# Designed miniproteins, single chains, continued (5): the designs that were tried, part 73

Each design is a single chain, and the fold is of that chain. pLDDT is the mean over its residues in the fold that is shown.

## One batch from the design tools (miniprotein)

Design m18519
Fold by ESMFold2-Fast:
Structure m18519 (fold): chain A 73 residues (1-73)
Amino acid sequence: SLETLKEDYERQKARIDEEISRLNAEIAALPDTPEGKARRAELQARIDELNQRKAELDEQYSKAVEILKEKEK
């Protein structure tokens, strides 16, 4: 159903947003040291990957909604 599809989409998106929030909090707590700067770069790369996954999830959801709407006509 559309409701199930929306629920799954929102759940996945919320999980990604929660992970991004945790990573941003970790970055904010890092010391201004060489090790801290290296760790920030690693965490930023992970945030970039998660943002890409969110964009892909948005596209997948939009496509799935259209397919399901067509089937219910």
Scores: mean pLDDT 85

Design m18520
Fold by ESMFold2-Fast:
Structure m18520 (fold): chain A 60 residues (1-60)
Amino acid sequence: MGGAGTIVKEGDTAKSLAERLGISQSTFSRKLKEGKILVNGKKVTSLPFKVGDSVVVLAE
């Protein structure tokens, strides 16, 4: 998949994850609601994520 990815760290928020993925928090929240975010290879629509989870934003 051609998406951006990161690993959840302790103290991470939707904002800090979005910044590391190179997108705005609003874009991150929209993609999360659309099911365009994978956590450990599975689509998710809600927070919170667990520390150590692999987060990938799917390309459009």
Scores: mean pLDDT 74

Design m18521
Fold by ESMFold2-Fast:
Structure m18521 (fold): chain A 68 residues (1-68)
Amino acid sequence: MKVTIERISETEAVVKAPTDVTLTFHDGSTKTLKPGEKVSVEELSKVKKVTAGGTTGLAEDLVEVVGP
């Protein structure tokens, strides 16, 4: 399952997925976002892995960044 992230400003983006999305950061911390929640571009740049709809993979493989 691919996760679309829509960049809405220089500092913010919106996660677009039909399910909850769990971001795993390079420091090992995690953050779970609901569909349509905002995430900062700075936090997003620190994401190592993404889990959505039972699929886990590298952010570069599963994330499609759209914007502005």
Scores: mean pLDDT 77

Design m18522
Fold by ESMFold2-Fast:
Structure m18522 (fold): chain A 88 residues (1-88)
Amino acid sequence: MSLARAVRRAARNFAEAAAAGDEFAAEVSVSFILMATSIAIQTTEDEAARERLRELADRFVEAAEAGDYEAALRAAEELAEAIEEAEA
């Protein structure tokens, strides 16, 4: 499984958990997204791609902590796309 696919799956799980009010499942999904992103940053040799991944991860965390689940999901989608580009 690619890291981008893992992030997309975790983002879907996050959306389901948030809709259900399952805070624990939402936190687990956030942890998986951040773990996959950390691996992508560590394995990417392109500095611009690494900076973009860090920026998107920061936006995702900020939105998730603020309870802005729509913004968090948008950031997770952009993060998955950026990881997919970095894996190419």
Scores: mean pLDDT 81

Design m18523
Fold by ESMFold2-Fast:
Structure m18523 (fold): chain A 96 residues (1-96)
Amino acid sequence: MSVAIGVVGETTEQARKGAEEAKKISGGEVEVVEEGVAVLTSDGTMKQGIEGAKEGSKIGTASAVVGKDGTVTIVGKGSLVDQSRAASAALRVLRK
């Protein structure tokens, strides 16, 4: 796994749907990590991750991409809390 994309939504279904849209770009596996948060893990590039996160952010409230090198890119206009939740969830899953 090279990248993880975290998506926060107003509902778990919205978060999952956002992560599934990102999966259409980078491939990989979607998991729901907590209520309102889903993470896509992928062997895709950071560029594919950012593109996927942009698509996810059209459905969710916030999304973030975390690379294995520790690079974090926040995408979307969500609150700082939602942005932090997306990034933290992606990082936790990528480190497994």
Scores: mean pLDDT 80

Design m18524
Fold by ESMFold2-Fast:
Structure m18524 (fold): chain A 58 residues (1-58)
Amino acid sequence: MTKEQVERALKLIADASGLSVKELREKLEALQKLGFSTEHALMALAIEHGVGHVLKEL
């Protein structure tokens, strides 16, 4: 994923879940430090907040 695709994914999850992009970025970075890929971390965040369907638009 490009940096722009990551920012777009975070915004889609934020808009659908009601969380801020900043909070989601911090959670994404925490998951990446645990060894998750960017794509897996974004999918995990989307599923955790019940909005996994928004990533199908990417």
Scores: mean pLDDT 80

Design m18525
Fold by ESMFold2-Fast:
Structure m18525 (fold): chain A 90 residues (1-90)
Amino acid sequence: SKEEILEKIKNHPINGEPLEFGDFVLVEKISENEFLIQALKDTTVKELKEKFGLKDSDKIYKVDSNNNPIRELKDDDEIKAFETILIKLS
């Protein structure tokens, strides 16, 4: 469920091992409010926000090969299979 995904991330250690959530992998928890997610199949930002129970104040970013944010993703943006994104909670 939406609440289970964020609760599992909240309880996961910073720099802990990767953790799988069905169609997604927590690649890295950077801080209490920042984490890297890899999609295992094609999705949209809107669908990901719904699955994770994210708020409009929470931000999703496309990242480069060093996992640095390049740009903010909007609801209609596509996330391709095996693409990594950065989520920042408000």
Scores: mean pLDDT 84

Design m18526
Fold by ESMFold2-Fast:
Structure m18526 (fold): chain A 65 residues (1-65)
Amino acid sequence: MSERYKRLEEAAKNNEVTDEVLEDAKYILMTEFGVSEEEAEEILKDVKNGTQVAFKILEVQLKKA
């Protein structure tokens, strides 16, 4: 479980986003926060770097709280 989060943290440090990082973020959004696959893709559609991926995950967490 923690391995996907570690990979996202590494991506944020590198300030880059790859298809693999986007797939990990999508999986976390679907499994941890209960969003649909379509909604997860929409959330991640406009991200340009790892920091934005992390921010979008936090935004979803706050809305589901």
Scores: mean pLDDT 72

Design m18527
Fold by ESMFold2-Fast:
Parts: C-alpha cells; structure tokens; sequence
Structure m18527 (fold): chain A 92 residues (1-92)
C-alpha cells in the first residue's frame, strides 16, 4: 500500500516534469496522486474492486504517458499498476 502510493506520486511528478510543467506543479501533482492512491488502497481493504479499478486506471495512465513521450512516468505508472494488482489479489 505505501509503495503503491509512493510510485503513483513519483509517476505523476515525472509526467509533469517530462511534459514541461513547473517544479511547483510537479510537486502538487505528486502530492495529489500520492494521497489519492493512498485513499484508494485504504478503500480497497473493504472492497477489492477498488484496487482492480485503480490498477486499470494506472495502466491507462502509463499508455497516455508513453504516447506523450513521458517515458519515465510511463514506467512508474506501470510499476504502480503492478502493485495495485498485487493488492487486489491479496485482498481476494
């Protein structure tokens, strides 16, 4: 759960930086994404479907990042998706 939140935050920060946003915007994106993933992981403890939906969203984010040339972000989103998939399996 902690690693999932950290990877999701790092992915959002990398995406903002690779797409030419400011460092301040990158920090805000990291904070928002990390907190959102953390809350989703907590909700998944009561509903494993939340973890599966999070994994699907993160894989879609990775594909979008790759198409936009944000390759570092794409790799981090894929790793975050793998952690969300692991969480879903552990909770089922």
Amino acid sequence: AEELAELTGEAARAAARELGFSEEEAEEAERYARELAKRAAELAKEDPEVARKLAETLREDAEVAERLGAREAAELFRRAAEKAEELARELE
Scores: mean pLDDT 85

Design m18528
Fold by ESMFold2-Fast:
Formats: C-alpha cells, sequence, structure tokens
Structure m18528 (fold): chain A 74 residues (1-74)
C-alpha cells in the first residue's frame, strides 16, 4: 500500500541518517514529507509535516524511537 511504501522509504531515510543529530533528522523528515506532498498531493504527508512543525520535540523523540526500533529488530 501507499502507506507501507511511505513507511519503508522513511525507514531507509532514518537508517541513512543514524550519524546525524535528532534535530538534523527531524529537519530531513520534514523536507522529505514536504517534497512528497508537493509531488503527490497526499494530504497525509501534509498532516505529517504539520504535526512535526507544531510538535518538534515530540516528533524528534518519535523519530529517535523509530530508529532504535529498527536497530533492535535486526
Amino acid sequence: SMQDELRERVTELLESMRGKSPEERLEAMIEFYREYYEETGDERAKETVEFMEKHPELAARLVEHEVRRLEEER
């Protein structure tokens, strides 16, 4: 599904950014979803950007949690 494909691409992006700060990871996530929204018009991407912009500290913690989960599942 589109949701699964999006999650996989986000996962790969997070893995590529393991050496970056939480703030840099969050900025990259926001830019990724912004570009995705511009290309596809997918409102879910827009909602994700809005969430991350309104709650940056929470979003950064969620991003870090997802990176850790991926490391543990290997």
Scores: mean pLDDT 76

Design m18529
Fold by ESMFold2-Fast:
Structure m18529 (fold): chain A 65 residues (1-65)
Amino acid sequence: MSDLEKIRKLVSEYLEARQAKDLEKMENIRKELEKIKENSTDPLVKEAATLMIEDLKKSIEEMKK
């Protein structure tokens, strides 16, 4: 499985977790995206992971209120 396919799967899981307001699941998805970003040598993978991590962080902070 490519890193981009892993990110795509995590995006789908994130959308489900956001709809369920599952903060624990969203935090776990963020951690997996950070691991993919750290381990990948592909600039597109790093950029996609970075954008998704920032969106996740914003959503988590909004859900805490």
Scores: mean pLDDT 80

Design m18530
Fold by ESMFold2-Fast:
Structure m18530 (fold): chain A 79 residues (1-79)
Amino acid sequence: ARELLERIAEREFEEARERLEAKAKGKKTLTLEEIKEAASLSDEQVEFMREKYGSDTLTLEQALELLRELMRQSVEAAV
């Protein structure tokens, strides 16, 4: 079960990464709304991101770090 959840999470992360990289082209930061749309995040996950960095905008690197953490938490919660 965990192996399948990890594969799904990795696929979802890669898809979100591609969308975020496309949105970040020509920009230094991404809004939480852009990250939410790209990664199909819940309102609770967006609040977690806002609280983690204390900002409504994140760099691509910060957004990818938080997405990886959220995917890890999602897998752990489902197992």
Scores: mean pLDDT 75

Design m18531
Fold by ESMFold2-Fast:
Structure m18531 (fold): chain A 76 residues (1-76)
Amino acid sequence: MEEYEKLKEQLERFEEDFEKAKEYLKSEKDPEVKKKFFEHAKGQLEAMRKAAAKYPELQERLKELEEELEELEKEL
């Protein structure tokens, strides 16, 4: 249960950071800064997805975040 709770907290923190980053990235003019953000965020989501393999509810949320990240990258 501790593993599940920590992973859920990590996911919630990622969601909060991502919402804040959406507005920041739209105002950012440096494509290298944007690229590094997406590379880092994608890596974090992939790591969490692997850790959440036994928790289908967390995997569903992670898939939604991955789709949002892809859409944001296309928008910017």
Scores: mean pLDDT 79

Design m18532
Fold by ESMFold2-Fast:
Structure m18532 (fold): chain A 85 residues (1-85)
Amino acid sequence: GEKGKLIEETIRLIEKIIKETGLSVDELAKKISKESGVPFDVTRTLALAADGRLTFEMTMSLLEDVPIETLKKILEAAKKILKEL
């Protein structure tokens, strides 16, 4: 659905940032948390998925109660971080 596509796009952008910067999962999750205003646990889940440490199904389950609006904030933060590289 819409939420799944949003998560998939966010994971792809985070993966690109990891590849270009060499930042650790926790460093990048913290950076996205600060930029988006979203809690570290949520941004860390997406960064773990981008690093291949969580399956898509596990990521969807862990983010089940996270609103689409929150995920959009993370996506916009990831886009901004990537653009500023």
Scores: mean pLDDT 88

Design m18533
Fold by ESMFold2-Fast:
Structure m18533 (fold): chain A 85 residues (1-85)
Amino acid sequence: MLEEIERSKTFPLLVRTINLLNLVQKLRDQGLLSEEEKKLLDEANKILDDLHSNPDLPGLEQLQKLVKATDLVEKALKLGIQKLE
């Protein structure tokens, strides 16, 4: 099971996405996110929810969606950090 998840290349990316999501969510809870950053976070959460609700998605499609969600979370985080000057 662990080896299969690792071979899919999705599990390490999923862990990274969750860690980044938790960090951006803390910024949101502190009122440090703009409407643009909140929109990026909401779009990422929608993609992650879609992945969770569709277990039969092909591995490549799962990876593509996870990559997109990760990119959105990273963009939200970068914009949030710029305001912590």
Scores: mean pLDDT 70

Design m18534
Fold by ESMFold2-Fast:
Structure m18534 (fold): chain A 96 residues (1-96)
Amino acid sequence: MEELEKEVEELAKEVEEAVEEAAKRVSPETARLLRAALEGARKAMEEGNVLERARALYNLAAHGAALAEEEGDKETAKRLEELAERAYELAERIEK
């Protein structure tokens, strides 16, 4: 259980870094949407339990991947899709 909480914290850092990096490379409008999504996820993670945090990370990474793909940043989109998959798998493990 403590290991799952640590994995969520480590994944949160990776997702946050990936979203912030994406925001530097996309249009100002898309960067605004990415930062708004990141702020929303941070609030959800502050108030939520470990499962809710994992789900918030999945939603953030999946949304960020879609925005990066739309802007043609395929590298960032692929990275965020990978992070979304990891968040989904982590949420499944926490539910057990």
Scores: mean pLDDT 83

Design m18535
Fold by ESMFold2-Fast:
Structure m18535 (fold): chain A 94 residues (1-94)
Amino acid sequence: SLEEKIEELLRRANELRLESGELLGYASTIETLGADELAKQLEAKYPGEEGEKLVEQAREGAKNPEEFLARLREEAERLQREAEELFKEAKELE
């Protein structure tokens, strides 16, 4: 239905916004506390195999923190733009 399609678009848009905010939070942690502290926080927050991959990525990023920081910001901007497009599509269907 149209209502279900609008709800799905809004859910996806909000999920992308949350992911964008999370990446910006990681970037802020790196700038203020360093990449090692980000790895520590990710290990505590996401136990298990998925968390291990995120921690490994953070530790690899720590070898080039400026490049890692730039990538996190670029990805956050991409997710935010995608979210805005989905919000716009949902509004056009109303």
Scores: mean pLDDT 82

Design m18536
Fold by ESMFold2-Fast:
Structure m18536 (fold): chain A 74 residues (1-74)
Amino acid sequence: SSKPKILELPIYNESEKLDIIIESLKSAHEEDPKLKVIILDAGSTDDSVDKLAEELKKNGIEYEVKKVSKEEAE
């Protein structure tokens, strides 16, 4: 398929799993250089969303951050 992959990623206080998430997204981007990541922030109180966005930017991965309710993230 010629369409770029769009990956929606619900995030709520994921600091403990952040390294695994970043590794997975880097691998996905290697397979599809046009990958876009949509970070669905369900009201995180830690810095996981900011750290994820920083790492995606560092690796040249397109991303957007959207604030969602906890109900919408489930």
Scores: mean pLDDT 77

Design m18537
Fold by ESMFold2-Fast:
Structure m18537 (fold): chain A 92 residues (1-92)
Amino acid sequence: MSPEVIEAEIRLSLLAMELNILKKIAKKAIEKKDKEELKKVKEELERLIKELEELIAEVKTLSGPEAENTLKALEELKKEAEELKKELEKEL
C-alpha cells in the first residue's frame, strides 16, 4: 500500500470523526434554537468541506483499488457534510 493512500485514510478517519462531532453539536444547537452556535458549526463545516475537496483532489491523482475505495468514502463524507450544511441554512 502506498504511503499516500495510508495518509489519506488517516485524514479521512479524522475528518469523519470531526463531522460526527459537528452533527452532535448542530443537533443540540437546533434543539436549543442557538443561532450563534449554529453559525459557528456552519463555519467549521465550510472548512471541513474545503479540506475534503482538497483531499479528494489529492486522492484522484492516485491509482489502485485502495485509492478508489478511499475516494468513494471521501465523496460520501462530503455529501453528508453538504447535507448538514443545507439543514443548518434552513435554521439560520
Scores: mean pLDDT 86

Design m18538
Fold by ESMFold2-Fast:
Structure m18538 (fold): chain A 61 residues (1-61)
Amino acid sequence: MGVKVESVKPGSVADKLGLRPGDVVLAIDGQPVTSEEEFNALIPTAKTVKVRRGDREFVLG
């Protein structure tokens, strides 16, 4: 069900996109992510990230 963000490195692309610890990443640029490896591979070129926080789903970027 996506990838949970455990930590965000300050100044990284994830930090600049507005990701925070506890967010569940569902897709990056429309590409579903199911592992931390996929997340780390896609995040450097990401323009949009679909996240779930509690009962809300929204797009960052």
Scores: mean pLDDT 79

Design m18539
Fold by ESMFold2-Fast:
Structure m18539 (fold): chain A 95 residues (1-95)
Amino acid sequence: NKEMQEAVLKAIEEVEKAAKEAIERLKKLKASEELIEEVRKIAEEAKEKLLQAYRDMLEKNLSQQTLIDTAKKIAEEAKKKLKEIVKEHEEKLKK
């Protein structure tokens, strides 16, 4: 189903975009390479979860809506974590 594939691909694209924006902000704030690697790891783990959700849909005959909802949740949780990392680093610099 093309619509299910598009939902997963869109979620991956949103995670990659959020990670890129977070890395660019952290680099401007002179963040450590360790913190930048943490951002990359969060994005990679989210992508793996999205691919696993798609595999589970194919193997377990899950509904299209279940996959769309799961993909959206994974992307939103990843974006939230990335936003929190940037915010925590910005707050440390305000001391």
Scores: mean pLDDT 83

Design m18540
Fold by ESMFold2-Fast:
Structure m18540 (fold): chain A 82 residues (1-82)
Amino acid sequence: MAAIREQIRAGLHEINALMGEAIRAIQAGDWAEARRVIARLRAAIDDLLALIDRHNAPPTVRRLADGMRALAATYEAVLEAA
């Protein structure tokens, strides 16, 4: 139980850091860096979702991760429009 909570916390921390990097790259107009960071963000979210699914985590945690995935998709759409 404790180990899974720590893994989820670490994954959420990484996702938050990558979201900050993506926002900074977009604001700087560095589309190449933004695409690279968003690809890493998507991979980190997919890893977190896989961890949640394997361990049948509470629905609230799954919903948070799904929201982060939707946000990453929005960033990808912004990059395609730019």
Scores: mean pLDDT 77

Design m18541
Fold by ESMFold2-Fast:
Structure m18541 (fold): chain A 67 residues (1-67)
Amino acid sequence: SAEERRLAGEALHEAYREALERVLNGEKRARAVSEIGEAVGEVEVYDGERWRGVARYRGEVLAEYEV
């Protein structure tokens, strides 16, 4: 549903924020996971520029990104 996609996107955004902050503070790469209810966002950030992530809801992949 639209609500599930919205929650999954929010979890992905939170995970990205956490991973990016750690890389900007000196880590060469960082992985973060965020959970909002049944939604899970998992992100890995490299050198502060490149990242990849996946957003899930109840284990179903709703979105994948690689930049």
Scores: mean pLDDT 84

Design m18542
Fold by ESMFold2-Fast:
Structure m18542 (fold): chain A 117 residues (1-117)
Amino acid sequence: SKSVRDFAEAALKYAENALKEKDFDKAGGALSIANGSAYAVGDKKLLARVYNLQGVYDYLEGNLDGARREYLRALEYAKKAGDKELQAKVLNNLGVVEEDKGNYDEAIKYYEEAVKL
């Protein structure tokens, strides 16, 4: 299980770096590996990080509805993990998605929730 967790962590770091470079093929492959590994070990913080990066992936591809679904999933796992820093990050990402949809009141609510953490 430690080996599987280390593998998930390595895949997440690779995916995050690939997304910064906008290398979607590398990011998608690494996210698939990270998702399976994080799920297998039941690590709620790893799952939150995986779903957050899947949301970033969808957002960068212009899939706003996909990004919202993945961020809401990430938020649930971040709350279960008690990770307030990750909750704030996901809430800010949800705010950006709602701004891009023109839902400004909803975006403000997400940003306000993030700053209270």
Scores: mean pLDDT 90

Design m18543
Fold by ESMFold2-Fast:
Structure m18543 (fold): chain A 62 residues (1-62)
Amino acid sequence: MEITDPGSGEVLRAGESFVDPQTGSEYVLREDGTWEVIPAIPGAEPLLFRYDENGNLVELPL
């Protein structure tokens, strides 16, 4: 699956990642179209996000 990187506008594929320069968090695109977010803060848990139909990142409940 491919999705547009919200920071750079580049197309990312499943398994590819980018680092948000504002937060330092790593975003990894999953095969199901969700983003796994690895926070730069020690001890923080990963978060799941997806893009909605308007191209906005939406947090998914765990």
Scores: mean pLDDT 62

Design m18544
Fold by ESMFold2-Fast:
Structure m18544 (fold): chain A 75 residues (1-75)
Amino acid sequence: SASFEKLKERNPELAEALEKLEKAKDLEQMWKEAQKANSKAEVSDKPLLLELAKEVKNERASAFIRLIVKQLEPL
């Protein structure tokens, strides 16, 4: 994903948590990785996160990314 590669360049910790979120096998692991992603996400990541949410194939992971965006301060 082009948006994922850009996120990995500018915020590698956020990108790692999001990759683990998408690949998570159970809800407990998804929740853990979503919490990490939320703690690493910055307001400036919002545009790339919105694009990534459209690109990820895992619907639950997409929903968590959208929740992270909603919790970030307005741009």
Scores: mean pLDDT 81

Design m18545
Fold by ESMFold2-Fast:
Structure m18545 (fold): chain A 86 residues (1-86)
Amino acid sequence: MEERLRELGKAAVERLKEKGIITDEQADELMRAIDENDADRAYEILKEVAKKHGLEKMLQAIDEAKKNGFDAAGIVVAAERGYDEE
């Protein structure tokens, strides 16, 4: 279960990078946050991204994931789903 969620989170980072929503540096930091399970760091990075690009649905999705105690991978997956709803 944990390995599957981590893999999904890393795949979501790559897709956000491919779409030009995050930089290479932000992608590297998110990959590290997933490996270290640093939910606070993942949330901070993605919140900055969502605010910079005016992605309100992405911001709402990551805020909800953080409130519900999602790990770093879960927050990244929530961010991609929120972006897909834009």
Scores: mean pLDDT 84

Design m18546
Fold by ESMFold2-Fast:
Structure m18546 (fold): chain A 97 residues (1-97)
Amino acid sequence: MAALEQQREEQKKRVEELQEELKEVTERAKKVSELSTPEQAAKLQAAVDRANQAMEGAREAANDPRSSPEGIQSAIDKAQQKIEELKKTVDEVEKSL
């Protein structure tokens, strides 16, 4: 019980860290989008939407007392993956400007 509670607290902290990272990357994506073609802006928006959807899933899993640690970790991993995909999309579009 105590070990599980500690793991959940650590996972909740990780979700908060990813949310802050997503905020920073989204602000960068918005600035890059303002200088982009409509096609590049659409690609950036799609990547932002995917990252936000994965992040919501991670937040819901971390806040659900019925979620397993494995389920929460899977949601965190997915959110991290989509944030990394967003970062890569921002970098690729920015290099094209």
Scores: mean pLDDT 85

Design m18547
Fold by ESMFold2-Fast:
Structure m18547 (fold): chain A 94 residues (1-94)
Amino acid sequence: SSEQEQEVLKFLENLIKTYEELSKTYPELKPYAEELRKIKEDFEKGKLSVEEALKKALEIEKKVAELARQKNDSYTYTISSAAAKELEEMLKKI
């Protein structure tokens, strides 16, 4: 639905902005912000379904969580873990 599409777009934009801001302190997060922006752009262009966009974003969040764990970055880990949980809940509604 258009409402579901708007929810996904808003979620992705908020997450992208969060990682763009965090990348000022943790430059290793910049590529993941760029990958999320590509997912958002491809979704907006109709190249990805809702399910495909959510699955790709979830894979990025799992990678970010692992990176944060390796770097002992508890703040980024909390953000990526919460985002992954929200993405999994969105996927259950499809």
Scores: mean pLDDT 88

Design m18548
Fold by ESMFold2-Fast:
Structure m18548 (fold): chain A 68 residues (1-68)
Amino acid sequence: MTLKIEFLDEGTILISGLSDEELARLVSLGAEEIEINGKRSVIVDLRNPELRAAVEELLKKYKVEKID
């Protein structure tokens, strides 16, 4: 599964291409679910240490495509 990560600012990222399970986990930790062009995505505040740790685990697990 290919993850796409876009930095919205220094402390906030947009993640697309997550499984339903990973998306639900991030939302449970405080991420905001949004839909962009019919695709489910999440906005993650990296200043939240639990969300930052979960994102770091995802980056280690997947070969991430970064979109700026």
Scores: mean pLDDT 75

Design m18549
Fold by ESMFold2-Fast:
Structure m18549 (fold): chain A 103 residues (1-103)
Amino acid sequence: MAEEALKAIRAGDLDRAEELAKQVPDNADLWYKVGLAATLAGREDRAIEWFKKAADLGNAVAAYKLGVLYEKRGDKETAIKYFQKAADLGNEEAKEALERLLA
């Protein structure tokens, strides 16, 4: 199922990618990639849902992407929380973002 979900992502078929990814438990990297596909499709709310699921499984890049999206939405407080989570998970770009936002 993970490979079929990745194939759907590469084809730009977001609905199929989400359908298949829901059937794959505890795959943070796959769920992060579905979030990226949702972002490319302009479906930001769907992207946020998948990045939250991936970040909850410890995907540092998904947590970083959530920080960026909330900062873009003007929610600096929520952005800082996700950048802190991403930095704690080892994301270097999130550490730099925190230094910038907390200065």
Scores: mean pLDDT 85

Design m18550
Fold by ESMFold2-Fast:
Structure m18550 (fold): chain A 104 residues (1-104)
Amino acid sequence: DAELTARVALKEGGKLTAMVIGYIYGRQALEAADAGDEETALRYAENAKKVFEVAGFPAYGYLMLGEVYERLGRKDEAIKWYEKALEVNPKNTKAKELLEKLRS
C-alpha cells in the first residue's frame, strides 16, 4: 500500500508530494515510538522507508528513521541510519551530533 501510494503520488503530484507522504509516515513512526508502541513505530517506519525509496531518499529521511530507532532504544540500528545520512550529506551537523551522542 505505501509503495503503491508513493508511486501514484510521484506520477500525479511529483517528487515533493511523495516526499511529504514519506514525512507523514515518519512522523507517525516517531509518535508511536514516543508512546512505546514498537510494533506500530516499525510499521510506519517501514512505510516511510518504502515511500522515500520510490521518491529518491532525502537526507532528512535517514535522520527520521534513525530517530525512530533511537527512541525505541535500538542504538545500533539508529547509528546505521545516521551514518547513511552523513554518507549522502557529509555536512549534516545534526547527524554528526546524534552519532556522537549515541557513541559516547
Scores: mean pLDDT 83

Design m18551
Fold by ESMFold2-Fast:
Structure m18551 (fold): chain A 73 residues (1-73)
Amino acid sequence: SPLDYFSAEEQKFIKELEKKTEEAIERALKEHGEEGLAEALERWQAEYAASLSEEQKQTLLRYIGLLKELYES
């Protein structure tokens, strides 16, 4: 699992992020439909990222980088 490379605190943050992302997708689909999903999700992502601490931002960057390596290689 990608999470095996993260501390317990970082894993908790990533799981919270995954849940919030799922909720954001569901809300965007309900409010904007498939056509508006990408724009609504980009706005939510920008707002959420701005709310993160520097430590959380670094954890997020490491997680994204790991996912990219696993899926794009």
Scores: mean pLDDT 77

Design m18552
Fold by ESMFold2-Fast:
Structure m18552 (fold): chain A 89 residues (1-89)
Amino acid sequence: MAEEARRRLEEGRRALAAGDYRAALRHAEEALRLAEEARDLELVREVLDLLAEVAAAAEAAGDLELEIEASMLVIRAAVAATAIEREAA
């Protein structure tokens, strides 16, 4: 699971760098799902950072639909990170 999540995260970062924000969002969403299943706080935080960058890029490009989708996933990732942190306490 963690290896697949890292691969998806790297694919998402490459897509973002290439300006393919839709592909970056899809890879980030899959990476988030895998990181949540693995309960890997570090991976969830890295996916959160990528999703925030995708949301900012979509906003700058004027793609409201993509900005909303990315922002919703940012909320999901933040909730997941908080839940995993609380489980560790």
Scores: mean pLDDT 85

Design m18553
Fold by ESMFold2-Fast:
Parts: structure tokens; C-alpha cells; sequence
Structure m18553 (fold): chain A 82 residues (1-82)
């Protein structure tokens, strides 16, 4: 299922960005991943959950910037394969 794979990749990218910034501990990161997988949360819903978990607006903006850079890299790689 391509949608399930894209969803898993989105959650993995969020987990990497959160770990890079050190904004959540290991237990909180596991909770984020579990809730996002169980409820099939999209990007905006994951950002809302992070805010509810105490991540600041400044940290959320940095997470979005990391994700946007990752998305550009993936698009460029996919274009090179054509």
C-alpha cells in the first residue's frame, strides 16, 4: 500500500527531526510514533500532537524546515530517475 509506506516515511522523518533537535526524550518519542501510527496522523496532526506534548512553536518551525529540506531532496532524486 503506497499510502501506508508514505505515512510510515513521514513518521520516520518526524522522529529523525525530533531526535536531531533533542526536543523529546526516548519515552516521549516512542509515544509520538505509536500515536501517529495507530491514528494515521498526517503532517498537521503530528505537529498538533507535538505542540500538545510541550514542543515550542520555535522548535515546531525548525522541525518543519528539516522536513521541507528532506522533501526537496527526495523530489530531486525522483526527477533524476526519469
Amino acid sequence: DPELKEHQELIARFAMAVAELGVLNEEQLQELVNKALENRLDRDEILKLLREMGVSEEQLKKIEEILDKQDEGVKKLNEARK
Scores: mean pLDDT 77

